# Designed miniproteins, single chains, continued (5): the designs that were tried, part 39

Each design is a single chain, and the fold is of that chain. pLDDT is the mean over its residues in the fold that is shown.

## One batch from the design tools (miniprotein)

Design m17335
Fold by ESMFold2-Fast:
Structure m17335 (fold): chain A 68 residues (1-68)
Amino acid sequence: SAEEAYRQGLRAYRAGDYATAIAHFRRALELDPDYRDAWVMLVVALHEAGRLEEAAAEAARLRQKFPE
């Protein structure tokens, strides 16, 4: 489920494995594109991984999808 993928992403993120965290958060969004928490954590994990252009692009999409 999207929730299981999100939890796996959080475990990887807490372990400092940002590449694995990114993969799990992307999987959560494939299963539920409206999963705002997974999208927020994807942006955070991309930023921590130093993938700043991807983080900025995903942050822009997040703002467009959830403008509040």
Scores: mean pLDDT 85

Design m17336
Fold by ESMFold2-Fast:
Structure m17336 (fold): chain A 88 residues (1-88)
Amino acid sequence: EVKELEEQVKKSIKELEEAAKKGDEKAALDSLVKALKYIDKLSKLDKEKAKKMSEELIKALKKSAPYMDDITSGMLLISAGVLSASNK
């Protein structure tokens, strides 16, 4: 269901932000992969809601990147760029 996928994306974004504040690179990347998986599923059911969730994830990735080491920060920012390109 679309609403359940939206809730899963929001939970994954929250987990990403909390992991970033703790400096937990592995937890942050695991949460990112989870959020991307749910957004992909959502995009097949409701493209407009997937776009909205992608914008929320992009904002969270940019906010979280400064808490991470250079490599992980780069991965978060590259992911934000890919999501932005997909939301044309």
Scores: mean pLDDT 84

Design m17337
Fold by ESMFold2-Fast:
Structure m17337 (fold): chain A 84 residues (1-84)
Amino acid sequence: DEKAKMQLALEVAVELGKKAAKLMKDQGLSPEDALKKATADLVGKYQAQLKQAQANGASQADLDKLQALIDAAKEALALSLNPP
């Protein structure tokens, strides 16, 4: 479902933006550095969750959802730094 994929990408982008804004305010990071750090932190969390889910024998659907979150976070960063 294309609408569901767009909604997921938007939700991830909003979360990433909020985390980056907080890093800019609290640590004085540039927008680019804040986005990179927020993305690395978020991707790391999803990758850890994916590894744990795989070890626990989670369903393929659950693994696919975690991978989609990782991919959405990486895409949101790429689009923010290199808009079309």
Scores: mean pLDDT 80

Design m17338
Fold by ESMFold2-Fast:
Structure m17338 (fold): chain A 85 residues (1-85)
Amino acid sequence: RVPLSQEEREELLKKRIEEVIEKIREAAEKGADIKALLNTKINNEEEAKALLEKLGLSGEDFATIVYLYEAKVEEILKEIERLSK
């Protein structure tokens, strides 16, 4: 595994946020109530998995969210909420 610089980590996080947001938009187009689902706070990994299932997100998206929790989870969740409406 290759260590990432701070800038590389932030770029990777932005890219992964955009990928997750795109999947959230797809779920919204299928009729999922994204606003209600985003109001469901993630308290632990089990709740994160349940939220991802409702959003129609994959295990890679789950791994992305877990990674985001170790790096600026609050900022990233706010960005997701902002872009998902």
Scores: mean pLDDT 58

Design m17339
Fold by ESMFold2-Fast:
Structure m17339 (fold): chain A 100 residues (1-100)
Amino acid sequence: MELKEEILKLLDKAVEIARKYASPEDVARIQELADKVKEALESGNLEEFEKAVDELITHLNEVADKLIKESKDPETIKAANELRSLADELRQLVAKLREE
């Protein structure tokens, strides 16, 4: 799989998980940041891409922490851990894209 396609799939998964478990405000912010990552990736602006990815990773981890702290539901906690895993995978793919 091409790294760009893998990044786009991770963005879509993060938005889908957020839409099911996160607040409407957090979903809107994740979508906004995901859209910025997509735009920067399509434009070929690596500096804006890295900045947008860092902002998204930070917010995904903040949302995951919030879900774990505020929820006693095992399904929601699992979703929060999945958001953290997606953030880690996104960081790894971005690093790999930069080195290729």
Scores: mean pLDDT 82

Design m17340
Fold by ESMFold2-Fast:
Structure m17340 (fold): chain A 79 residues (1-79)
Amino acid sequence: AELRERLIAGLERNLELLDEMKEKAKDNPEAVAKLEEAREHARRALEALRAGDLESALAHAAEADKAAKEAAEAIRKAE
């Protein structure tokens, strides 16, 4: 089963995307704070997946998605 490896690769790509978004949103401190929050949850999800804790990984992935959406909203409101 390649599910774990696919989820790990997906989270690694998401971490890269969050770092890119943070660089582009540097002038928006609310967005940067939410992107850092998303990044921390994505990192914890990745650690949980590597440890075989799928339940914890899914919970952290959900929190990362929520924080990323809040960051996107902060960016839209600043435009």
Scores: mean pLDDT 82

Design m17341
Fold by ESMFold2-Fast:
Structure m17341 (fold): chain A 82 residues (1-82)
Amino acid sequence: SPSPLVLEAEVLESFGRMFEWLGKEFEKKGDLEEALELYKKAIELYRKALELYKKDPSATPEEIALVEENIRRAEENLKKVE
């Protein structure tokens, strides 16, 4: 059974992906200020998920690496709309 911390991290990561997707949709429309705020929210959620994964000894190196990759991608997208 997944630990409560891993489950919470997965939920936060899922919301992060949702906000990142919304940020990309606003970016495509030229709404760069809205895209900026959405990418910042995605990064915040990914960083919280990463903290929870790191606190749980059952979290895999692969799960940690994936959320770190999501942070890097979202930060790169953020720089494009600044």
Scores: mean pLDDT 89

Design m17342
Fold by ESMFold2-Fast:
Structure m17342 (fold): chain A 61 residues (1-61)
Amino acid sequence: SEARKEAAEKRLLERVGQAFVDEIDAGVEALVDAVMETIKDKLEPEELEKLKKELLEKLKK
């Protein structure tokens, strides 16, 4: 059925779009984690958590 093909195409595009968003979010988090690992010995744990939250907020906007 043509209608079923159109529905399947729409669902596939929605899934692909979500996968791109998920990959971008995962990439941003991985980048932040890499930066945090580099400076973990230079700051207190509380300051590291604050910095991580600020970086994620700025990068995901």
Scores: mean pLDDT 74

Design m17343
Fold by ESMFold2-Fast:
Structure m17343 (fold): chain A 112 residues (1-112)
Amino acid sequence: VRQLTMSPASVTVAEGGSATLTATSSEPLTDDDVIAWLFQAPGQEPEVILRHGTQRVPGVSSRIVGSVDLAAGVSTLTLSNLTAADTGVYYAQLLGRAPGSWGNGSQVTVAE
Protein backbone atom coordinates (compact mmCIF):
# COMPACT_ATOMS: atom_id res chain seq x y z
CA VAL A 1 0.00 0.00 0.00
CA ARG A 2 1.23 3.51 -0.79
CA GLN A 3 2.28 5.79 2.06
CA LEU A 4 1.90 9.55 2.20
CA THR A 5 5.02 11.49 3.24
CA MET A 6 4.29 14.81 4.94
CA SER A 7 6.48 17.91 4.57
CA PRO A 8 7.53 19.91 6.48
CA ALA A 9 7.56 17.83 9.69
CA SER A 10 7.38 21.05 11.73
CA VAL A 11 6.90 24.74 10.96
CA THR A 12 6.57 27.83 13.18
CA VAL A 13 4.89 30.94 11.80
CA ALA A 14 3.86 34.31 13.25
CA GLU A 15 0.16 35.10 13.69
CA GLY A 16 -1.19 36.35 10.36
CA GLY A 17 1.43 34.31 8.47
CA SER A 18 0.95 31.41 6.05
CA ALA A 19 2.06 27.77 5.88
CA THR A 20 1.99 25.23 3.05
CA LEU A 21 1.93 21.51 3.88
CA THR A 22 2.49 18.79 1.29
CA ALA A 23 1.56 15.10 1.27
CA THR A 24 3.46 13.08 -1.36
CA SER A 25 2.56 9.56 -2.50
CA SER A 26 5.33 7.16 -3.62
CA GLU A 27 3.05 6.25 -6.58
CA PRO A 28 0.78 8.42 -8.78
CA LEU A 29 -2.75 8.82 -7.42
CA THR A 30 -5.79 7.67 -9.40
CA ASP A 31 -9.40 8.89 -9.60
CA ASP A 32 -10.25 6.15 -7.06
CA ASP A 33 -7.82 7.58 -4.51
CA VAL A 34 -9.35 10.10 -2.10
CA ILE A 35 -7.21 12.24 0.18
CA ALA A 36 -8.64 13.74 3.37
CA TRP A 37 -6.87 16.39 5.44
CA LEU A 38 -7.24 16.23 9.22
CA PHE A 39 -6.41 18.66 12.02
CA GLN A 40 -5.55 17.65 15.58
CA ALA A 41 -5.57 20.42 18.17
CA PRO A 42 -3.30 19.86 21.22
CA GLY A 43 -4.82 17.18 23.48
CA GLN A 44 -7.72 16.50 21.05
CA GLU A 45 -8.60 13.79 18.51
CA PRO A 46 -7.92 14.39 14.78
CA GLU A 47 -10.90 15.83 12.86
CA VAL A 48 -11.45 15.95 9.10
CA ILE A 49 -11.15 19.48 7.69
CA LEU A 50 -10.99 18.74 3.93
CA ARG A 51 -12.64 15.91 1.97
CA HIS A 52 -11.35 14.81 -1.45
CA GLY A 53 -8.34 17.08 -0.88
CA THR A 54 -10.30 20.23 -1.80
CA GLN A 55 -13.75 20.22 -0.15
CA ARG A 56 -13.95 22.07 3.16
CA VAL A 57 -16.06 20.45 5.89
CA PRO A 58 -18.85 22.85 6.99
CA GLY A 59 -17.49 25.30 9.58
CA VAL A 60 -13.89 25.14 8.31
CA SER A 61 -12.40 28.54 7.47
CA SER A 62 -12.10 29.65 3.81
CA ARG A 63 -8.44 30.57 4.54
CA ILE A 64 -7.73 26.81 4.47
CA VAL A 65 -7.28 25.63 0.85
CA GLY A 66 -6.46 22.17 -0.49
CA SER A 67 -5.32 20.95 -3.88
CA VAL A 68 -4.54 17.55 -5.45
CA ASP A 69 -2.28 16.69 -8.40
CA LEU A 70 -3.10 13.06 -9.25
CA ALA A 71 -0.32 12.52 -11.82
CA ALA A 72 2.34 13.94 -9.48
CA GLY A 73 0.91 12.06 -6.47
CA VAL A 74 0.83 15.28 -4.43
CA SER A 75 -1.80 16.93 -2.20
CA THR A 76 -1.13 20.41 -0.79
CA LEU A 77 -2.77 22.19 2.16
CA THR A 78 -2.34 25.98 2.32
CA LEU A 79 -3.13 27.79 5.57
CA SER A 80 -3.33 31.60 5.41
CA ASN A 81 -3.87 34.33 8.02
CA LEU A 82 -2.94 31.87 10.79
CA THR A 83 -4.17 32.28 14.38
CA ALA A 84 -3.28 30.53 17.65
CA ALA A 85 -6.34 28.27 17.08
CA ASP A 86 -4.54 26.76 14.03
CA THR A 87 -1.71 25.37 16.20
CA GLY A 88 -1.67 21.57 16.08
CA VAL A 89 -0.82 18.57 13.91
CA TYR A 90 -2.13 18.23 10.35
CA TYR A 91 -2.46 14.83 8.66
CA ALA A 92 -3.20 13.65 5.15
CA GLN A 93 -4.99 10.29 4.84
CA LEU A 94 -5.82 8.04 1.91
CA LEU A 95 -9.55 7.66 2.56
CA GLY A 96 -10.97 4.13 2.42
CA ARG A 97 -7.59 2.55 3.29
CA ALA A 98 -6.70 0.63 6.45
CA PRO A 99 -5.56 2.59 9.54
CA GLY A 100 -1.93 3.66 9.14
CA SER A 101 -2.42 4.92 5.56
CA TRP A 102 -1.91 8.54 6.66
CA GLY A 103 1.32 10.52 6.67
CA ASN A 104 3.58 11.27 9.63
CA GLY A 105 1.82 14.57 10.28
CA SER A 106 3.05 18.17 10.21
CA GLN A 107 3.24 20.20 13.41
CA VAL A 108 2.18 23.82 12.86
CA THR A 109 2.92 26.30 15.64
CA VAL A 110 1.57 29.85 15.54
CA ALA A 111 3.75 32.11 17.66
CA GLU A 112 2.33 35.22 19.30
Scores: mean pLDDT 77

Design m17344
Fold by ESMFold2-Fast:
Structure m17344 (fold): chain A 89 residues (1-89)
Amino acid sequence: MATITLTDTTIAPGGTYTANSQVVTEEEKEVILVSITDIGGERHTESRQAGTEGVFTYTATKAETVTLTVIVIVDGVEVASGTGTVTVV
């Protein structure tokens, strides 16, 4: 089973936001798919091995609002998802 925790937060430029996930299956690869969408539609994607706690860190470069989406994929199937908003001031 997969669990994701995301919280809306405010950071300064140069700061970081962290999302945590856990997967308890033993399937390999592609455990976490993380999408970050800003005003420009920029997308960042990471994949991690199943059975490992996943931590995604976003580092802000400028003042903006970013929507962070974390999707947990195990053996090609979405098992959990969550969204949070990062406000950079």
Scores: mean pLDDT 60

Design m17345
Fold by ESMFold2-Fast:
Structure m17345 (fold): chain A 57 residues (1-57)
Amino acid sequence: GTVRAEAEVIFEGMSAEEAAERVTKVLQSAGYTVEEVRAEDLPDGSARVRVRFTKPA
């Protein structure tokens, strides 16, 4: 089967763009396929990233 997962990560002191790139790179390096990444800058200078990713089980 396929493992499908969703995660939410907050990066302090990082832009939404940088956080999305970092999450995507880490997941791809671990053998995951990234299906969707949503990132937003927060008023306190942090970034929130929501990601959907899959891997063959």
Scores: mean pLDDT 82

Design m17346
Fold by ESMFold2-Fast:
Structure m17346 (fold): chain A 68 residues (1-68)
Amino acid sequence: SADEAFRQMTQEVQNYLLDQGVPVDEANALAKELYAKYRALYDAGKLSIEEAKELAKKEAEEYAAKKK
């Protein structure tokens, strides 16, 4: 289901950020922000689940790289 896919995306984003040394509070905040953003785009028919997951991952990677 879409709910399961977005839950998986949120967990993958959180785990990635934590693995990159991002503090827990910041990792959780960004994962929540990316969930809200990409879920809204999906619900509006603007993105597929796969596109949403890929773009959320790219934003998480950019955040981790820019953080230092």
Scores: mean pLDDT 85

Design m17347
Fold by ESMFold2-Fast:
Structure m17347 (fold): chain A 77 residues (1-77)
Amino acid sequence: VLEELERLARQLEALGTPLGRGLALLIRRAVEALRAGDWDHVRALVASLRDLAKTADPEARALAERAVALLERALAA
């Protein structure tokens, strides 16, 4: 899960857009929150990812939606 999230963050950064960079930063923060066991912070970051993804182009939105799905799966485990 963590490796997949880091890969998605790199793909978002590779888009070279401000929204891609913003989404990647939120994913990296969510990875750190997961490592710390801060479940409330992970939930807040998932909400932020969902909100920012709504304003993103289709490619960035698809990557962000994949990250949200992975994070929600981690929260359910």
Scores: mean pLDDT 83

Design m17348
Fold by ESMFold2-Fast:
Structure m17348 (fold): chain A 95 residues (1-95)
Amino acid sequence: MSIDEIKEKFKEIVKKLQEMFPDKKEELERIAKKLLKAIDEKDVEAAKKYVSELLSLAWNSAVEKKASPEQLAELSRLAGELTELLKEYEKLQKE
């Protein structure tokens, strides 16, 4: 997977998180922009930090809104995809 493909997949996941948590749309967008900038700057530690912040915001929002089991399952899937993309990005930076 290329860096550009990883960036596009991060954008897609963030969009899905914004659809699940519309009240957090602006905050998710701010963190996503910082994540994409960290990727462009090859700052692996910053990218890891922002992925962690996205996950924390999403899980806290799910608890706050008392998300359904179906919403929690979808969030778990998206969280897995974010974590996997971060690992792929780290591998590309170590080449």
Scores: mean pLDDT 85

Design m17349
Fold by ESMFold2-Fast:
Structure m17349 (fold): chain A 89 residues (1-89)
Amino acid sequence: KEKELRDKILENLPETIESLPVLTEEEKKELLKLIEKLAKEGADIQTVVERLVEKLEKLGKSELAEILVNRVYEAAKELGIELKEITIE
């Protein structure tokens, strides 16, 4: 049951990434590849979001990391999934 909810959030993550402002097409492709890799590895939502935040910070897009976390948090809340606090620098 929790795995199905996780997969639903992961399915919506590419759309969220594509909707983020200021990202180049190449940066979007890197983030989408990271999501695909983590999904194949069976990573949980918390791990996926933490890795995406780290990648955005390395790209110099820390403000987008906050937007991403907030959007995932809202999606998780709607599906009844509780996420642990994610630290953004």
Scores: mean pLDDT 75

Design m17350
Fold by ESMFold2-Fast:
Structure m17350 (fold): chain A 74 residues (1-74)
Amino acid sequence: SKEEILARMRELRERYLAHLRARGSPQDVIDATRAGLDSIIAAMETLSEEEARAVLDALERVVDADLAAADRRS
């Protein structure tokens, strides 16, 4: 359901923000990332379930790529 997609997106937001904080990202970067993700979630509420799922899938790939890049730098 769209409600489940939005719930997953909110969970993804919190996981990514926690990752940024844990790696010592500047507060301005964390704040900008939160604002950007909040805007995307608001936009997703106006989309169809299929479109919202596509946005979630795309963002999960971006987050996974960033996490993998952080692991390689460690």
Scores: mean pLDDT 81

Design m17351
Fold by ESMFold2-Fast:
Structure m17351 (fold): chain A 88 residues (1-88)
Amino acid sequence: SRMYRLIQQAYDMAQQGRANAVLVGAAIGIADAIGYTDIAAQLRAIAAARGYNPSQIAFGRRQAIADYRQSPDRAIQRLEGLIANSQQ
């Protein structure tokens, strides 16, 4: 799944310290919405371990869930944009 690969990429970036809290929140939100419980738990664990701001995680999560509710393609676009922004 393209969606799962993007969530996994966000997790790998967070492990390397290259993800911001909004990207991690977005990945958690989409994982929760789809039911990818294992990677959602892993994302929450790395966010806590790295001291990511809970408000920024919650913000990214809410925006990504709103996009997913419009369409899965909107959620894919959000993750791709956040990942690209983290690589610039």
Scores: mean pLDDT 87

Design m17352
Fold by ESMFold2-Fast:
Structure m17352 (fold): chain A 69 residues (1-69)
Amino acid sequence: DPEVKEAEEILDKLEAQLGITLSPEDREKLIQKIIELEITLEMMNKSSRDLNLEEARKMSKLIDALINA
C-alpha cells in the first residue's frame, strides 16, 4: 500500500530528527494517524502536490505533536 509506505518514510525521518526509537506497536498507531491526516487533506480537496512549504511545516509540527503525545 503506497500510503503506508509513505507514512513509514515520514516516521523514519521524524525518528531520526527527534533521536527517538518507537516500538512496533507505537509505529503502527502513528502510521494510522498519518494516513488519517492524508485522508483529511484529500477530503479538503487538497493533495500532497498542492501543499506549499508553510502547509508542509504545519503538517510536520502536527506529526511531532502526535509522536510526543
Scores: mean pLDDT 64

Design m17353
Fold by ESMFold2-Fast:
Structure m17353 (fold): chain A 77 residues (1-77)
Amino acid sequence: MKEEVKEKLLEILREAQRKLEAAKTNEEKYKIYQEMMERIDKLAEEALKAGLSQKEVDSIITEAHLEAVLEEQEKLE
């Protein structure tokens, strides 16, 4: 469960990053950002309904964001 939520969150973040890199206008970037946030919110709600605590959900979100940031930094090396 917890690992599945984290992997889904990472996929959302990675997909959003790819779309943002391909986006040519600020309007497209804004729509991508909104879709990303909606997907994260829905995933968090589903995780809470599945029995995860708010603390566990917050931890997963933090870990996934940190991992996504580190992946982007590694691409620059």
Scores: mean pLDDT 77

Design m17354
Fold by ESMFold2-Fast:
Structure m17354 (fold): chain A 90 residues (1-90)
Amino acid sequence: MAEELLEQIEKVAKEAIEALKNGDYEAFSRALSRLLDLAGQALRANHPEVVRKAAEAIEKIAELEPDPRFQKVLRSIAETLRREAERLAA
């Protein structure tokens, strides 16, 4: 289960990055929503390493986001997920 979630997060993160680079905001929105859903699944399944990988993926997406307001939202989400991963690992 954890390995499957990691593979899906990596795949979906790549899809989100490519969509963002291509200006395909519909594909980007779908990929980001799926990435957040996978992060939520990892939180519920108590897989802190998977949650941390989702946070890293969202941070990378945030670096590429041209809208500074949305970049700030993405960074906030990544920080929250990292904090939750640390809490679960403790």
Scores: mean pLDDT 85

Design m17355
Fold by ESMFold2-Fast:
Structure m17355 (fold): chain A 99 residues (1-99)
Amino acid sequence: MKPSELELVRRLGEDAVKAVEAAERGDIKTAFEYIKKLWEKGVSKTELLNLLQIVLRVAGLEKAIDAAMLAYAMGESMEDILRLVKKVAEKEGFEVPEI
């Protein structure tokens, strides 16, 4: 993980730390639950997208990062970005919670 990414995770707090730790274990379901909690707390779309990129890369889901970045650039909602990432993760064999 890059130093700038560690700073982001620390700034977003415990739920972000737990999301990354879950991703390191391959537990995408738990990682997404923590991202959803941060979204419900009102964390900005940009900060959540940056955290999502870290989580997906740590879990080895780099293909999902490209999909998420494209959706973000197209102006898709955070909910639609998470749904798209969920579909990619499920195709790679990961269990992901409902969005």
Scores: mean pLDDT 79

Design m17356
Fold by ESMFold2-Fast:
Structure m17356 (fold): chain A 57 residues (1-57)
Amino acid sequence: MKLSPEEQEELARYREENFEGIVQGFRNAGFPEDLARRMGEMILDTELDILALQYQR
């Protein structure tokens, strides 16, 4: 067991809502599309992992 259904839904929503924003931020900073996507995934993966840890008692 890792997360409740509500916690899983919040993490999924966080990913959906923030991924494009993070990737767009890197594109605006002048990174190529492929690097922007990879960096966005890496940062979002780290943020989601930290957020998941906050739900572990």
Scores: mean pLDDT 75

Design m17357
Fold by ESMFold2-Fast:
Structure m17357 (fold): chain A 91 residues (1-91)
Amino acid sequence: MAEEAIEELERAVEEMERVVEEFEAGKISLEEAKERLKELTARMQEAAARFAELLEQGKVSEEQLKRLEEVDRRYQEVGDRAAALVAKAEA
């Protein structure tokens, strides 16, 4: 269902935000942060593909589309922060 796909996307982006916060706080290693973010990115790609198929079938509500827009915004922001932190740690 589209609700399950959007909920999975929302949970994945929230987990990515936590990984970045934990790394910034020194609670996890760079290697652990990279591994978790790679896994979460793969999960988001799979959920996004399912959501796109449901959208093509006309099975997505206007409310769910707005939630996807927020997930996309959060994903971009957390991705940018993660990339900057990784680059800084590798320098």
Scores: mean pLDDT 83

Design m17358
Fold by ESMFold2-Fast:
Structure m17358 (fold): chain A 75 residues (1-75)
Amino acid sequence: SVVDRVQQVLDALEKQLPEELKEYFRKIKADVLERVRTASEEEAQRLLADALNEINEKQKKIDPSKQLNIYVLPP
């Protein structure tokens, strides 16, 4: 399902984060997963992109030299 695929991507992204950001990200993850339950696949992709942008901005403020591996939801 779309929910399962989004969860897998978010779980993989969480593993790349420092512990301090993991707590913040878990709140984002919970919100995204709830929204994806009633969303189309296109809407789920947009929600995932928005969440990634938010966490990437937080990561840049902590260590601007680090890049997060960005994955798009596969078709």
Scores: mean pLDDT 74

Design m17359
Fold by ESMFold2-Fast:
Structure m17359 (fold): chain A 86 residues (1-86)
Amino acid sequence: KKSALEKVIEYELENYFGISLEEVRKMSAEELAEKMTENLLAGVAAGDPRAKEVLKNLGVTPDEKDALLEKLKKIAEEVLKALKET
């Protein structure tokens, strides 16, 4: 049984980052942050409005890869902690 928080996390990961919840559970925070960064930058390059919205919400541009990775590492740590605690 998935909690309401796990369902929200699954939706956001699948729809904005293209990552399944089961993949996320097998990854470290660093691995998750790297995959999120790669998928977002690939999405922006492809003209995906969802990827552009994520970058806007994080306050970063595609040129700021290091800043994006650091912000996504914090998000990845919070996501993995939430999934572990639920």
Scores: mean pLDDT 78

Design m17360
Fold by ESMFold2-Fast:
Structure m17360 (fold): chain A 75 residues (1-75)
Amino acid sequence: MSLVERLAIMFAEAEARYEPDPRRRRIAAAVLDLLTDPSLSYREVGERYGVPVSAIRREERRLLETAQGVVDAIK
């Protein structure tokens, strides 16, 4: 697993645990499941957490881009 992926997982874990908005917390939990288990589909985690696939994809992209920016800054 790359450093970018590990950082994105850490960010998703923090949001899933500490995000005060329950919907945003569920989206973070869905992204966490996808990043930690590559056998899971966007549709499956969307159904599991009751959140739209578009919201999951947007949050996954945001977390990965944020993690990439951190890695690039410490290069």
Scores: mean pLDDT 84

Design m17361
Fold by ESMFold2-Fast:
Structure m17361 (fold): chain A 70 residues (1-70)
Amino acid sequence: PLSPEDREVLETARQLLELAKQLIEAGEDPQEILRLFSSTLDDMIARTTNPELRKRLEEIREELKRLAES
């Protein structure tokens, strides 16, 4: 199970994914959005020592990559 702090990090990552989707739908360059948001997610992944949180963040990173491939 995730701690309250880990859940807050996960919720922030989910909000970033939702924001990325909205920006792409609004006409922003998907490749630029992917570059910026991937950097932030990669930093979050690198900082976590919780394997459950890391797995969830990696799943969000893959969803972001999929958005750019559409």
Scores: mean pLDDT 82

Design m17362
Fold by ESMFold2-Fast:
Structure m17362 (fold): chain A 74 residues (1-74)
Amino acid sequence: KKKQMTAIAVETGKKFYEAVKAGDLEGARDYIKQGADQIGKIDKKSGDAFLKAGEAYLAGDMKAAIEYDEKMAA
């Protein structure tokens, strides 16, 4: 359900932000993977988009993250 995917994204985002603030970039990446997996169980395309956007963000490639989001929204 859309509400369930939103809840997973919000909780994953909180954990991601806490890990980044603590300097735990590996933990932040793992939280993105966990959130993407849970979202993917509801909608695989949305889960894949979430994972690609998060990985691109951590790699410092914000342009790639935007392109992945646009492609997955189509």
Scores: mean pLDDT 70

Design m17363
Fold by ESMFold2-Fast:
Structure m17363 (fold): chain A 108 residues (1-108)
Amino acid sequence: MSPVERAEAAIREAERAAEAGDLEAAGRAAQRAVEAALEAAAEGDVEGAIRALEAAARVLERAAERHPGDYRLRALAHAARAIAAALRGDAETMARHDALALEYLARA
């Protein structure tokens, strides 16, 4: 599988785990999606990486809405959005999401 295909598979795994209420498995799958997206960017597929990071962030944001006490999911969602912003060259959006990720990690 290409890195983008691995990221997409990990995103689907994260979504299924979140639907089952397995937040630890959802977080681990989302981390694998971020890792695969970074591999895609390193191989020159920056647009594929951005799409995968934003999709992972959406899955984590939806899971966090269902489980508002899980600050780790919120932190990981903001981290994924910060990386996507960095790949776009959007330093302001990156800094905002990095700050929010650190704030939510401090509450986890």
Scores: mean pLDDT 87

Design m17364
Fold by ESMFold2-Fast:
Structure m17364 (fold): chain A 70 residues (1-70)
Amino acid sequence: MDTPPLPSAEYVLEAKHALQEGDPEKARQYLDEGIKKDPEGLLETLRRLVEANPDDPDGRWMLEYVESRI
């Protein structure tokens, strides 16, 4: 059985950690990799994250970035 690609949630978690460390360039790199693997799944994951955590600016920043790249 073929190994499934890394889940979109992992790219979002890595990007969020990069933003918390003050490295938006690294966050963009993780999000770009997520877009290459599954752009629709990444977008859906980020929309759910923003809905669950509306007061988190990192989630909104990541969603806006991904929407601008798709």
Scores: mean pLDDT 79

Design m17365
Fold by ESMFold2-Fast:
Structure m17365 (fold): chain A 65 residues (1-65)
Amino acid sequence: SEAAEEVRRLLAEGAPLPELNALVRRHDTAEAIAAYLEALGVAPKEWVLANARNSAELDALFAAE
């Protein structure tokens, strides 16, 4: 996806975490969230896609744990 590719590109370029967070929030998709969390080593893509679909669900996910 376009959002996931943009996240991976910025990570490869060494973009700071606040910029990456802003990008993920802007796209507000499970694919962008999955790419971001996978790159941070937090969770595998399959787990994120099952548990978070947008920024609101991502916030709920982190609040639960």
Scores: mean pLDDT 61

Design m17366
Fold by ESMFold2-Fast:
Structure m17366 (fold): chain A 66 residues (1-66)
Amino acid sequence: KDELIRAVQRKLKEFLEKNDVTPDELDRINQRMAEVLRESLREGLSVEETEERVNKAIDEILAEAK
């Protein structure tokens, strides 16, 4: 449980350190990350599977921002 939360937070921190985002983009990212975390916890996914979903969600958000 705590490992999944930590993995999502670490990935998000690394992304935000490398990318400059607007407040609106940050809100969307936070909402999407919360959804990924909730789904991963409900499905009992591993840390690796959760990280894959986080990476996919970030890629989708970046595509939508263009």
Scores: mean pLDDT 76

Design m17367
Fold by ESMFold2-Fast:
Structure m17367 (fold): chain A 69 residues (1-69)
Amino acid sequence: SLQQQIDRQKALLQQNEATLKALEDALAQAKAAGDSFTADVLQLVIDGTKYTMERIKKKIAALEAELAS
């Protein structure tokens, strides 16, 4: 059902939000340690995670619009 698809996408978004928080915490630690290489790599992963989350949010919005129709 559309509701089951929405629920699955929301669960995936929550998983990505938890991952993003862990990555941001790791980035803060790398910066505090002066580890610029690790900080740069973590920033790329964070940017990719944010991009994925935006795609999931758009998918949820499209499914919710279909459900409301």
Scores: mean pLDDT 91

Design m17368
Fold by ESMFold2-Fast:
Structure m17368 (fold): chain A 98 residues (1-98)
Amino acid sequence: SEEEKRFLENLRKTLEEAIELLRTMDPKDREARMRVQMELGSLALALATASLITGDERFREILDLVNEALNAVEAGRYDEAIRLLEEARELIDEMIEE
């Protein structure tokens, strides 16, 4: 439970950092875009691993939102990506409150 809470808090921090970068970055900044994609890719891998280990369907739900956000970033739809990541953050917050 304590290790699980620390894991969720680390996921939340990475998610908040990605959201902030998407909000503040220049839409034409390729380096910032690549950094966001790398962070979201790492987040997706962590969520996929957690889903396999725990069997908790909520990790899969969050993973699907992160993957949709990655697709939105690739398409230049940054506002959509932010909304999807905010939904993912809300699910993580709900899990932390348990």
Scores: mean pLDDT 87

Design m17369
Fold by ESMFold2-Fast:
Structure m17369 (fold): chain A 100 residues (1-100)
Amino acid sequence: GMEELEARRQRIVDELRRYAARSTDPELKEAIDKAIEFLETGQRPESLEELKKMKEALDKAIEDARARGDESTVRSLEQAKRIIDLELEAYEKELERKKQ
């Protein structure tokens, strides 16, 4: 139900925050913060480059969870990545239409 979706989103956000806290890379931290904002608000980042950095940050978070053997976190983060992948595809199609 709706409560299960909210709980899943909260787990994803919490894991991303923990991963960001362990990182020493300020660019990765910024990309994760933007990914959290997008997942919580649906607010699209201003550039395609920012979306690509969010996707790369999620890929790194997934790899970290996988290395820890946390399969439930991997599945949750892969669902978040799918949302970002769909937004990236939509944004790329919008840019292609503007070129024509």
Scores: mean pLDDT 79

